# Ledger of designs, part 101: designed miniproteins, single chains, continued (2)

Each design is a single chain, and the fold is of that chain. pLDDT is the mean over its residues in the fold that is shown.

## One batch from the design tools (miniprotein)

Design m7502
Fold by ESMFold2-Fast:
Structure m7502 (fold): chain A 95 residues (1-95)
Amino acid sequence: MEELIKEAEELVKEGEEKLAAAKSVEEAMQITKEYLKKLKEIWEKGNKHEKLEKLILRFYMTGLHRIEQLAREEGLSDEEIAAYIEELSKFLQEL
């Protein structure tokens, strides 16, 4: 279990670094979805351990914040930003 938690923490750090480097909403969406899928695979291997679930939620919130920031910088409307947030929320629920 400790090894899976460490792997997930390292994956979150890698994903956060890629999100910080992302230059567009679409890039941030793709990075967030990719790393959420990878984190889910570790979570399933860890028998849905609470600590792994919290790392998924933490990364989701980081991705959501970065997507909103980039969308506002691109001059997207509140309606367009809400659509991206809804897409990401649905993706997390369907993991």
Scores: mean pLDDT 86

Design m7503
Fold by ESMFold2-Fast:
Structure m7503 (fold): chain A 62 residues (1-62)
Amino acid sequence: KEQETEALYAQAREAIRAGRYDEAVRLMEKVPESPEALILAGQALAELGRYDEADKWYAKAS
């Protein structure tokens, strides 16, 4: 549902701000693929040093 999806985006952004990058990736895996979700997950993966995975998520956003 759209409201639930927006709540997951808000939680993922807060997780990234708090340095909980692993949580942000898990939250984005639960939503339909969208440019916002793919970029948030890619950013979190890059912060975790998982650059190969981050590149794949960014590529999907293109």
Scores: mean pLDDT 77

Design m7504
Fold by ESMFold2-Fast:
Structure m7504 (fold): chain A 87 residues (1-87)
Amino acid sequence: MSPFLRAAEEIVRRQLARARASTDPAEKRRAVDHALVAVILAAAEHGADDPGVRRLEAELFAELRELFPEEEVARWRASYDAAVAAA
């Protein structure tokens, strides 16, 4: 695994842990936004089709589906897809 992809994975896991631990809805959303940006940056560096990036994307959205309503997860999904398409 590249050092960049490893750093992105660590950021995602740390931010998702913060989202799980927080009782503040604004802090939960901010943590998710930080995790999402880390995956977007990894996709920009390695390509969205990179197996490591795809695994990190899958891990992120699996966790989001456990923590948040479907409509909110769909909004983050749309943001990720738009950012990747723009790169």
Scores: mean pLDDT 85

Design m7505
Fold by ESMFold2-Fast:
Structure m7505 (fold): chain A 73 residues (1-73)
Amino acid sequence: TDLEQQIKGLETWAESFKRGYEMSLEQAEKLKKLEEIDPETSQKLRDQSLAQGEVNKKNYEEYKKQYEKLKEK
């Protein structure tokens, strides 16, 4: 049904944002390992990666709430 397709679309977007958040955390960890080579650039890029992760986390939570509401119908 159209409703099932809409739910699946929202779940796909939520999953994508969740993966983006997880990737941002992994990237920040990898960048920390470069601290011995270039600590200033490592810190700047880690901060940027973590900030992007928080945006993805917020989007994940918003899309998850949307598809959960649709599943209640």
Scores: mean pLDDT 84

Design m7506
Fold by ESMFold2-Fast:
Order: sequence, then C-alpha cells, then structure tokens
Structure m7506 (fold): chain A 82 residues (1-82)
Amino acid sequence: APAELRIEGAAPARVEYDPETGEVWISVAPGSRVTAGEGATVDFAGPDLPHTVRVPADQRDAAIEAARRLNEEGRPATVRLS
C-alpha cells in the first residue's frame, strides 16, 4: 500500500522547500499533529515536535496539496506518499 501522511488540527500549515534537495518541510499550528502511516518516509524535526515533518522531493506536490486543504477547510488532511 502507498505510504500515508496525515495532518490534523488548526490552520495554518506552512510548507518550506529546500532548493538543493527538493525536500519539503511541513509545520502546523500549535495543537495540531502530523502523523506518518506505515511505510511513510518522514522525519520529525523542529522545536515543537511532532508538528514539523520532512517530506521527500517526489512527494512535494502531495504535501503542498495537503497543507492547502487544511488551510482552506480547517479539517484533517491526508496525503498519500508514493
């Protein structure tokens, strides 16, 4: 099954892009949570763990879409990582 990244809680989610690696980092508001499903390649980092995760370059567009959905809908967003 494809790996899954779930973002839960309050907007806004912030997505940062590393131009050297193509990786993205997703940070969510305090009280929110980011959860990696089985097989997901994520790394939890930042001063407010586990609210910041690293997403590989090949999954960048899906990560951006998940953050956009959280910001627009205020509902948990799920992105499938492949």
Scores: mean pLDDT 58

Design m7507
Fold by ESMFold2-Fast:
Structure m7507 (fold): chain A 80 residues (1-80)
Amino acid sequence: DRNAALAEGAAAVAAALEAGKAPEEAPDTGGARLVAGAVLNARDATGLTDEEALAALREGVAAGGDPEKLAALLQKAAQK
């Protein structure tokens, strides 16, 4: 389902960032593509760092991939 796909995608993008890779280097799945796009958009709009994105994605995974929670966590991280 959507939440499971987003949780899997967020975990994949978080693993890529933890390894020092770009968000786009996560596996090219629907969930990972959506999450990578959200991180890139937040980076472009606000200057979100990889460390801030990684922390937000990890909390989003812990929340079960809820899209509103994940979006709120990325927005909060970007509000520096």
Scores: mean pLDDT 75

Design m7508
Fold by ESMFold2-Fast:
Structure m7508 (fold): chain A 79 residues (1-79)
Amino acid sequence: DLLARASELVQQYLEGKVSKEEVEEAAREVIEAGLVRPESVEDLESDDPLLVDMALGVSQVDLAVEATIERRKKELEEK
C-alpha cells in the first residue's frame, strides 16, 4: 500500500529515522499511482491536463509533506 508506506515514512522522518528524500520518493510513487489528486488542478483547462496533474501533484505533495512536517514540528515545540 503506497499510501500507508508514504504515511509511515512521514512519521519515521519526524522521528529522525529516514531522510526527507525517502519521504519525497514515496510521495512521488503515490502521485504516479493516481492515489492522490491535487485540488489545484480544479478549473484547469489545459491541452495536456494529465501532465499538469502530474506536475502539480508532485508539487502539492511536496508542499503537503513540508506543511505536515512544519505543523507537527511546531506542535511538538509548543507541547
Scores: mean pLDDT 55

Design m7509
Fold by ESMFold2-Fast:
Order: sequence, then C-alpha cells, then structure tokens
Structure m7509 (fold): chain A 57 residues (1-57)
Amino acid sequence: SAVKQQLIESILEKEEENHRNSAQGISKVLGLDETLTEKWYLLFVDVTRTALEKLLA
C-alpha cells in the first residue's frame, strides 16, 4: 500500500541520516576509506529496504 511504502521510505531517510553521522565519526576515529564506507552503507540501505518490505507485508 502507499501508506506502507511511505513508512518504509521515512524509516530509510531517518536511518540514512543517523548512519551518515555515525559513519563519519567512526571513519575519523578508525581512519576508514570514506568511499568504501559509503558503498557499504548504500548496500546496507538496500538490504534494509528489502527486509522492511518483507516485514511490513
């Protein structure tokens, strides 16, 4: 449903913001490659979207 899709997108938007802030902090402390970290988090977002769609089915 449209309501379910809006909920999923809202969760992903908030989670992306939280993960970006956390990733930036962690990357600075651990000296991680920002490009690799960004690719990993984008992949995580895709996995999370799929899981949320299944959970809210």
Scores: mean pLDDT 72

Design m7510
Fold by ESMFold2-Fast:
Structure m7510 (fold): chain A 96 residues (1-96)
Amino acid sequence: SAAELLERLERELDEALEFVSKLKEPLQALLDGKETELSPNELLGYLEAIRLALRGASDEEIRRRLLELGIDEERAEEIVERARRLAEQFREALEK
């Protein structure tokens, strides 16, 4: 029924908001620590790297994707390492 669907959506929204709340601290730590002036391209690179790391992609696959986005090799390696840490913090936050 429509009422049952609404109750399910409300529950899913509450779970999603709690999940986002758990991610806020790891993301804030990254931004406040070293990356206060991310370009739009670097922000996209971080989001793609985190997505790929969570899906079990290799460092080489993530690096290749960042290079395709126009990020230089040195910067891509930094993003891979930081995205790995964020993905791990993300997994740890989900288990708490």
Scores: mean pLDDT 69

Design m7511
Fold by ESMFold2-Fast:
Structure m7511 (fold): chain A 63 residues (1-63)
Amino acid sequence: SVNAVGVLLPDATAEQTRAIAERVRERLPAQVRAEGPGLLVFSPASREEILAAVEEAAAETPR
């Protein structure tokens, strides 16, 4: 599948974005990449599963 979904995280640093990507990998059977500050790219995954996992990972990431 060539489907990819981008998720924008406003105000996230490159370090925070990488930390969120690591946490999301533990929860989703999907490939996730940090494409710079505030951008995650998922392939393949459902939009709803991505959103839920990102919200949980962001809540668990240090301020």
Scores: mean pLDDT 69

Design m7512
Fold by ESMFold2-Fast:
Structure m7512 (fold): chain A 85 residues (1-85)
Amino acid sequence: SRAEALAEALRAQMRAEGIDEDLIDLLERVILGEMSQDEALAELKARYGLTPEEEGGFRAALTTLRLQVEGRLGELDELSAAARE
């Protein structure tokens, strides 16, 4: 499917950039619709100890990524940018 093809491309790019496999897996599952944003945020909070501000940033980034994955590749930069805020 289009979503699966996009997820595969993003996964390959993230691996090339040295991004953690657990984070790649979570993002892929959200993109494929196998995991909700709330589930992904709960996993990130449990594994990485996110602050409330970081949780807000990731929630916004995941929402933006999910919406834009419908038409574009490369939305991982938005997740990264929002996490820095």
Scores: mean pLDDT 64

Design m7513
Fold by ESMFold2-Fast:
Structure m7513 (fold): chain A 91 residues (1-91)
Amino acid sequence: DVIEEALKKIDEVLSELDDSSSAILRFHTREGLRKVQDLIDRGSSKDDIRRAIDLLKDSVVELAKYKNAPDSIIEKIKKILDEMGKQVLQQ
């Protein structure tokens, strides 16, 4: 499951942050990934799925910057979400 693998990878990356920043970013990312999975399960259009992934990526990156996450962590998150989006949209 592409979404479950992305969630596991994000969870590992976020474990490098302080407890407060990790908790809020983990919650936000899980909610966004759940929404993406829900759209896939409902057979939503590729455009709707792409929009949800783009909004998730933008919001997670913005929240991570607001929480002063290191650039290395932000880049890892972006890479995981980009790879997930590519795999989801190829089907």
Scores: mean pLDDT 84

Design m7514
Fold by ESMFold2-Fast:
Structure m7514 (fold): chain A 86 residues (1-86)
Amino acid sequence: MSPEQQAVIKRVIEGIEKLVKEESTKEAKEKIIGLLRTMAEYFSSIDPKLKELLEKHIKKLEENKDASKEEFEKLAKEIIEDLKKY
């Protein structure tokens, strides 16, 4: 993966961490889903496995729309940990 592509991943991780800390659970979920969708589109032709992983996380967030703050923070942490592997 190129340094520019790794910089995109790092920026997304930082964005997720900031949204979880600063926004309400509902607003953070909506913004994180949007961020992951943009990232999935960017990586669709670059890394299809990363795209599939991102789409899996998006679906899990959408299916857990009524998740508590603690459950949401746990889901966000799982996304960050998966992205850190890249």
Scores: mean pLDDT 84

Design m7515
Fold by ESMFold2-Fast:
Formats: structure tokens, C-alpha cells, sequence
Structure m7515 (fold): chain A 58 residues (1-58)
């Protein structure tokens, strides 16, 4: 269904965004330590949220 496709795409995009955010922090591109911590926390949560979206797609 269209809903299932959108949920799967959203999950993939969320995981990709999390990986990019982690890479930017770990490569030193984010200079503000508070912002870096926030971005890492969001990246850490992304796989769990993506798993929930994929479960809803099934």
C-alpha cells in the first residue's frame, strides 16, 4: 500500500539522516558541544524509531 511505502521510505531516510549527523559530529564539523550531543542523541534514537515505522508498514 502507499502507506507502507511511505513508512519504509521514512524509516530509510531517518536512518540515513542519523548516520550523516553522527559522521558530521565525529569528523569535528559540529563545533558546539551542546549541539553535537543533541545530534548524537537523535542519531542513537533513529534506529529504534525506524524499526517502529517498519513494524507499522507490515
Amino acid sequence: SRRAVLLEVSADMLEMAGEVSRFLVESGRVKDPALAAENLAEAERAPAVAAELRAEAA
Scores: mean pLDDT 84

Design m7516
Fold by ESMFold2-Fast:
Structure m7516 (fold): chain A 89 residues (1-89)
Amino acid sequence: SLEKKAEEYKKKIEELEAKKPKTVEEKKELAKAYEELGKVLKELGKNEEAIKYYDKALELLKSLLDETDLSIIGEILRTIGNKLDAELS
């Protein structure tokens, strides 16, 4: 049942939040749980509640992007831009 799945994901989220996720991997796991609950809530027709959990997942993923991955992506993008400028000069 979808209702049972929603309750199981809610319990998983409570357990993951209680662990106070600190690593990128732990935060990704929590974000995935938020998204999974959002999907089940959407299937139940609870669109407003689903959106709230999608927003929670996005906020968490954005916080991860503001850490190590963003600096690496920024360096990659800057390097690509510098290479392109050299090739077009």
Scores: mean pLDDT 75

Design m7517
Fold by ESMFold2-Fast:
Structure m7517 (fold): chain A 102 residues (1-102)
Amino acid sequence: LLEELENYAKRIKAALKDPSALTPEELRVATALSSGLTFLIPEKYREARDKILLGAAYYLYKEQGLSVEEAIAKLRVLFPGLTDEEIERLKKALEEYDKLKA
């Protein structure tokens, strides 16, 4: 899980420079998230959606050195379609990261 989050954060960082770092499926999901069209993402892509969101949250928290609240605020700007439930899940994941960090 922790290694998966770090690997996905690296892929998100690479995708900011070159979108081809994501698979076509991940790119479609990321585009829908950034466009506020989360309601158009089929349930079968929920895992890809969750990984993109967690990777982006971890990137902002770890690479940018933002606090959990600052990272969440930036995620709301990057992904305007995020629900409060998704935000709460992402906050808990970032808070638990420090407990799981060896």
Scores: mean pLDDT 70

Design m7518
Fold by ESMFold2-Fast:
Structure m7518 (fold): chain A 96 residues (1-96)
Amino acid sequence: SVEEELALLDELFARLLEENSDLPEEVKEVLKKAVEEAKAAIRANPEWSTRERLLRATAVMHQTVNDADLSEEDKSLLLALIGELAQRLQAALEAA
């Protein structure tokens, strides 16, 4: 279900934040905003398939990072972390 996929995203994101606990607070806040905007987009579009949710949510997260007032270095780091989160989510969904 969509809510089970969102719960899985929340669990994987919490783990990612724990693994990257030393990130600057401003970088963490942008990452949190990106995930929340992705979740909002998923909830607004119940017709999306699991594949479409993964792809479009990832695109929303990329847009949030690109629109943020951060250095190019911090943006590159966040895009890499979003890529890691997306890969972990895809692997977990394929295992279910």
Scores: mean pLDDT 87

Design m7519
Fold by ESMFold2-Fast:
Structure m7519 (fold): chain A 75 residues (1-75)
Amino acid sequence: MAAVSIAAYERALKRIEEDMKKDPKFGEEYQKNPEEYFSKYYTLARGEELGRAVAREVGQAAGEAVRAELEAQAA
């Protein structure tokens, strides 16, 4: 959809800015293919948002299952 997550967008831009400051060559590569690089950073940030939303809905059940498995492994 056309809606963009401002939080994910800002997070992606900040990471790109940091990488450009650390490595000028990255800045040049980004300018050659900005859509692909931005998509990579944005997708990662957006995935984190969606992961949290899913965790909110099923997190308790998933957390209980993981805890039970870890306790079984510790025994």
Scores: mean pLDDT 71

Design m7520
Fold by ESMFold2-Fast:
Structure m7520 (fold): chain A 78 residues (1-78)
Amino acid sequence: SIEQEVAEAFASAGSAGGAAYDEALSSPEPATRTAVGKDSKITVEKTETTITITIEYKGKKYVGTIDLLTGERSLEEL
């Protein structure tokens, strides 16, 4: 599933993937954080209204979004 592949991508990035996510989520200002693992690249972009997580894993690309106003989340394969 998409969720399993995303979990594997974060595992490939190790603690750096989680740290990038946590740092972006906790930032009071717009921020971009990137973590690179052996087989993955995770980019977390925060704006005043959204968090966008772009995950590249073994040639596949996934995008997750979090709406900071409503808390709604989505995850899609590109």
Scores: mean pLDDT 75

Design m7521
Fold by ESMFold2-Fast:
Structure m7521 (fold): chain A 63 residues (1-63)
Amino acid sequence: SSVQQALESLDLTLANLDRRIEELEKQIATSDEKTRKELQKEIERLQRVRAQLEEERRRLQEL
């Protein structure tokens, strides 16, 4: 079904976002202050996207 395909796609995207956030957090540990601030902004952006996708996933499960 289209709903199942959407859920599978969202799960894959969420997993990829989680991996990217972990990669950025590891980079922060060895980064200078300027780079660290830029990486923090990117992590915050990805976390916002993740929250939006989690809400969409919840809505699709109601169908």
Scores: mean pLDDT 87

Design m7522
Fold by ESMFold2-Fast:
Structure m7522 (fold): chain A 70 residues (1-70)
Amino acid sequence: SLPGVATTTVVDAESGRVVAELRSPTLVVDGKAATPVPLPEELPPGRYRVRITVEGSDGSRGEFSFDFEV
């Protein structure tokens, strides 16, 4: 397991507006990292994109994104 930092950004897919962002410590285990996704208490209906960047303490970096709909 490698310690790292995850930056999670939630973006409105139509406007590109950032609705939430969180930077949190994480652990990379077998190439996988768990990170909380910050969601506002009242998120309007629509499509959103989550972008996650993970930087390991060894300088390794991973990026992934997924879409969801409210």
Scores: mean pLDDT 74

Design m7523
Fold by ESMFold2-Fast:
Structure m7523 (fold): chain A 81 residues (1-81)
Amino acid sequence: KELEEAKKKLEEQMKRLLEKESELGIALIGVGVGELVVKKTGSEEDKKLLEEYRERAEELEKEVEKLRKEVKELKEKLESL
C-alpha cells in the first residue's frame, strides 16, 4: 500500500520535473540568443526583452530546484520502505 503510493507519487513528480527542466532549457536558449542580439544591436528594446527572458529562466530555475528537492525526498522515502 505505502510502497505503491510512494512509487506512483515519485513517477508523477519525476515527470513534472522533466517537463519543467524542458521549459527551463527553452528559456535558457532565449537568454543565449537574446545576449547575442543585444551584443549586435545594443538597443534598449532588445535589452528589455533579454531581461524578460532572464526573469523567466530564474523563475523556472527556482521551480526546478524545488521539484528536485521533492524528488530526492520521495526517493529517500521509497528507499526507507
Scores: mean pLDDT 86

Design m7524
Fold by ESMFold2-Fast:
Structure m7524 (fold): chain A 84 residues (1-84)
Amino acid sequence: MEPRELARALVEGFEAAVKAARGTDEQGDKIVEELRKRADSPARRAAAEAAEGFYRHIKETGDEGLKQVELALENARAALEDLE
């Protein structure tokens, strides 16, 4: 997988995890499930795995986990912008 493709997948995964965490548990579970159903390529699998893992982390750690994932999202976006 190209570095840019991986960075984009991670951004998508982190954004999905944050969105899932900010909604109800039912909404969050549905967001993660829909990404998993569409995980038919390496990039889509990376995005789904990131979303699922970081959503779980936020559910286990609360606000501190959400802040960690928001920071990871900023770092992933910066990495994506630096890739040509």
Scores: mean pLDDT 79

Design m7525
Fold by ESMFold2-Fast:
Parts: structure tokens; C-alpha cells; sequence
Structure m7525 (fold): chain A 86 residues (1-86)
């Protein structure tokens, strides 16, 4: 499951980046909501990845933690943009 969770996290990250671009070009409440939902789903998958990696310990835990930190930083930046556009 770790590889599947990793692939899903990467897909959600790419989707969030695309939604952020769309929102920056054409701000709308619908795009803001889609972006928010995508970020929340990404955080959920990241949590699952952390739990799966913790079961294996070591390098997998550090890799999952790095991904989670990256996701949280991206989410914070995107949420800040949404607040300024609101």
C-alpha cells in the first residue's frame, strides 16, 4: 500500500498545483472550494502514508515525513492566497 499511497499523494499534489494556477488566473468560489478539498484530501493521504511508513520504520518514516511537510507548506501558502482573495 505504501507505493499506492505515494502515487495518490503525488497525484493530489499535482492536482492542487493545477487548481492553484486556475484560481490565480480566474478566481472563483468554486475553484477555491475544489482547491481546499484537494488539499484536505492530500493531507489525509499523507497521514495514511505516515502511518504505513511508521510500521516499516527508518527511511520510510523520514520519506513520508518529508512529503507531509512539503504538503503542509504548500497548503499553507495556498490558503494564505485564498484568504487574500476572499
Amino acid sequence: MVEELRARLEELHERAVELRREFAENPSPELAEKLRETLLEGLRVAEELLEAAAAEAGESVEEARRRLEEYREKAEKLLEELIKKA
Scores: mean pLDDT 70

Design m7526
Fold by ESMFold2-Fast:
Structure m7526 (fold): chain A 97 residues (1-97)
Amino acid sequence: MVEEERELGRRYREKGEEALKEGNNDEAARYYLQAARAYLSAGDYEEALRLAREAVELATDPGIKAAALYVASEAARRLGDEERARELRERAEQVAA
């Protein structure tokens, strides 16, 4: 349900913020990625894009970084920015390789 997805996104964002305070950037990136996915499912594309970008910046794991770039690409596409979506997808494919 949309409201449950938003609440899930908020909880994952809070867990990401706590992980970041503890200095665990990869754990924070994983939580922000889960939050971005929840907001994407809820139709909150701006928030999904913002959190996915934070996950990209924090992630040192290529798999997490690629997944976050794919979520950011989908959020950008849903916002109507096809060029940004394509650039983010290409970056995801490069990181995953």
Scores: mean pLDDT 88

Design m7527
Fold by ESMFold2-Fast:
Structure m7527 (fold): chain A 88 residues (1-88)
Amino acid sequence: METIQQIVREVIITAKTILGASEKQAQDLGEVVGLLLRGAPRSTIVKKLREVAGISPGEFSRIVRRSPTRSDLVGALAVRLFSRLMKK
């Protein structure tokens, strides 16, 4: 599907070219965006969040508890990833 794949590619390119992300950071960000757009279950997004966000277990648990929807979880991850990229 061109639309989802194109958005994921644009996210990866933007992270690498504009935000200075590493290949791994850009791919992880793209994968999270892809999971959101494909309607992946909350549990899959939570697992990817834990791998990518680089946050402590306690902070992660608090985010998950305060983020009951998939959109809330993705929003929290996006803010964390964006903040990490912008600090470069």
Scores: mean pLDDT 67

Design m7528
Fold by ESMFold2-Fast:
Structure m7528 (fold): chain A 63 residues (1-63)
Amino acid sequence: DPVERFEREATRIILDTSLSPEEKIARLQKLYEELMKEVDDPETRELLRKHLEKVIATLRAAA
């Protein structure tokens, strides 16, 4: 499940205390781009976009 893969990988990135918020955002964007290349389903693509936006907004609010 691409959404579950994104959630698992994004959680590892968010919890990495060695990364700055900017580095976390860059890694999350790269993860999203790679997953979007594997996903044809429009509903799953929209869910991935929504998850990315929410995670980035949370990181920016915390910085």
Scores: mean pLDDT 82

Design m7529
Fold by ESMFold2-Fast:
Structure m7529 (fold): chain A 71 residues (1-71)
Amino acid sequence: ILELWKEMIEAYEKGNYKEAYELGKKAEEALLKELGLPVEEHTPVEDLSEELLKAQAEAYKETAEELLKEA
């Protein structure tokens, strides 16, 4: 899980928002499965504009930074 969050942050910093979104989605799904919670269906990356991909990637980066701080 932490590995996915680290990779997501790196992708975001490189400006690769599509990759950051996909990695963040996978990390969130893995976390929810570990907690026994239902996995929310995410919008396919191909259906998101670059602006939405960037916004979602930024939100995932924020979540990743909080999780890494607690680890």
Scores: mean pLDDT 70

Design m7530
Fold by ESMFold2-Fast:
Structure m7530 (fold): chain A 81 residues (1-81)
Amino acid sequence: SLVEAARKAAIAAVRRAASMSEEEQKELIEEAEKAAEEVKRDESLSEEEKEKIVEILEKTKKAIERVAKGEDVEKAVKEVE
């Protein structure tokens, strides 16, 4: 499903963020914000799908911010699952 694809992408992004520079982490957060706005405007998605995908993207942003602060990657990944 599209929601499961979003969750897999989110987990991969959080894990990748651990090896990124602060600048790259900020760019990844901005990309997640843009993706959330695009999802909100996507008329082909149900309201339930939009809500779930936006929630995943918001959790992804917070997880990347926590990794940037030096928190454990696997703990951050659990918050996106």
Scores: mean pLDDT 83

Design m7531
Fold by ESMFold2-Fast:
Structure m7531 (fold): chain A 105 residues (1-105)
Amino acid sequence: SPKLEEALELSKEGVEAFKSGDLKKAIELYSKAVEIRKEVLGDEYYKDPGYLEDRLNFANVLEEKGALEQAKSIYKFVIEEGTRLFGEDHPLVLEAKEKLEELES
């Protein structure tokens, strides 16, 4: 889908904004990517790996901003939903687990 490719490009641009320290731009780009995924996929958007990846990336931005409890909540969400949809060994689940363990240690 051309719109899902647009969402993917926005997510990639969001990662680059995060790496450059532009946290506001990263949030705006991930939010736009999520809205496109919701528009294209409808009520099943939450089953899309790209949606969970955008949520994980958003939690990384919240962590960098010091919003640790909000970041932990989203990492837990990605672990729970990602495990349910894709299994406990899925890369998104493993990354979210590592992030959560670092914040709880």
Scores: mean pLDDT 87

Design m7532
Fold by ESMFold2-Fast:
Structure m7532 (fold): chain A 87 residues (1-87)
Amino acid sequence: MSLKLSEEEKKELLEFYEKIIEEMERMRAAGASDEEIRAKVIEKLKEFAKKNPKLKEYIDKLIEQIKTMSADEMLLLFKIEAHELRS
């Protein structure tokens, strides 16, 4: 199944990524561990997938990708994804 996003779906996904970036940066500033940040990000991704079933396969792959990532690697990934959605 190819991921074809509507204008509204792109806006929702972009807002979600921007909120995740903000939360990760806040947690890092507060001294949270990579494991704590990763757990929160996975939790938020699972919640987003439940509300957006069309994106579930995409989000599930993203969750698998981030399971071994540091907070810095995840932050960079979401910043790149957000930038592409704005383009």
Scores: mean pLDDT 82

Design m7533
Fold by ESMFold2-Fast:
Formats: structure tokens, C-alpha cells, sequence
Structure m7533 (fold): chain A 89 residues (1-89)
């Protein structure tokens, strides 16, 4: 049980960190951030934070896993869009 909780928190924190890194790279590029991408960044971080809160409050770990899968899928979509824009991120 402890191992699974630790893995879920680490996964969520990594998703947040990766999202923040991509956002900062966008800001450094001075390319306008599409509003759809900005909204996805906010949604990814919200989903990951909700998963962390579920784990910390001894909530439904299965629900936390589902939230992280949704967050990762959105992050993957954002990464594909960034690569298509040629930003080298």
C-alpha cells in the first residue's frame, strides 16, 4: 500500500514538473502560447493535484490512477502540439 501511494505521488509530481518545464520553455521561446495549450496546462496540473490529494487523504487510489492517466494523456497531446510547432521541446 505505501509503495503504491509513493509511486502515485511521484508520478503526479513528475507530470506537474514536466508541465511546468514545457510552460517555461514556451515563455522563453517568446512564441504566443495557444489558448487551448494554456487551458490544457491548467487542466493537467489540476488533475495531478487532485490525484495527490486523494492519495494523501487515503481516498480511492483507483480514482487517483485514472486522474493521472487523464493528466498524462493531456500532457502527451501538448507535447505533440509543441513538436509540431518546431519548438524543439
Amino acid sequence: MEKKKKELIEEAQKIIADTDQLYNLYLQSKVPIPQSILQKFQQIKSLAQEAINLVKNNGDLKKAEELLKQAQALLDQVQQEIQKLGLGL
Scores: mean pLDDT 83

Design m7534
Fold by ESMFold2-Fast:
Structure m7534 (fold): chain A 85 residues (1-85)
Amino acid sequence: SSLLEQAQALFAQSHALTKQGNYLEGQRLFLEGLRLEAKAYEKEGNYEEAAREYRVVGFLLEMSGREEEAKKLFEEAAKLEEKAK
């Protein structure tokens, strides 16, 4: 999907920034890419992969002190896991 292509572009930009030593901006783009990838899987009905990606983003946000945003993503992942059953 076009969302997956956008995610791939963000991952490439994140990698380039990290190689330049711009770690914070690289991490920001990586998280944005993961969110788009999760949304793409959800739209395609791939609820298992979408839930897995939302959990990854949630853990990374929690590690960054963004606990309220992480909580919402873990709740979204749990709902998607129920749809996958």
Scores: mean pLDDT 86

Design m7535
Fold by ESMFold2-Fast:
Structure m7535 (fold): chain A 98 residues (1-98)
Amino acid sequence: DLEKEVRELALEVLVNAGMLRIIGAVTGDEKYSEFALKIEEEVKKILASDIPLEEKKEKLEELLKEAEEKIKEALEELKKKQKEGYDPTPYWEEVNKR
């Protein structure tokens, strides 16, 4: 039962990390992909640790919350990008250099 809960939580966290990678690719912002990698490494560390399953569950629940909060941030950025469209500011700075 508890082993199943730990495995299901780990899967949920990894699915959320996968979503962050997709958002990072769509937005072009590598910070989301980097955060996803850190989450995946932490899941691996938790699962490999010799701590009790109850503690693994608690750590995975906290990690899931962190991933969900980061997804909310990423979705707001995606929403902003959709509203504002392509931002040509870096391109205009290059063009207006002369």
Scores: mean pLDDT 77

Design m7536
Fold by ESMFold2-Fast:
Structure m7536 (fold): chain A 92 residues (1-92)
Amino acid sequence: DAARQAALERLRAEAEKALEEAQKLADENPELKVLILSQMQGQYLTAEGGTLLATASPEDRAAAEAQYQAAKAQGDALIAQGEAEAAKRLAE
């Protein structure tokens, strides 16, 4: 609905600014690029899922909760993958 759309647009605007800064840091630190970008992406997925859950109607609540848990798991997995890749690159 309109409230959900407004919340998502606000989140996307904030994420765009954070992503621009994260991309600059990643370019300045190429050995940490995967970690920096995966952390940003993982945090965004969790925040988007949380926003969708917070703005869900009562009848959509259960589905929104399941989607939030899936988004959080995906975000956590992306961060873990980035951490593993960065550790591998730093070890070589």
Scores: mean pLDDT 80

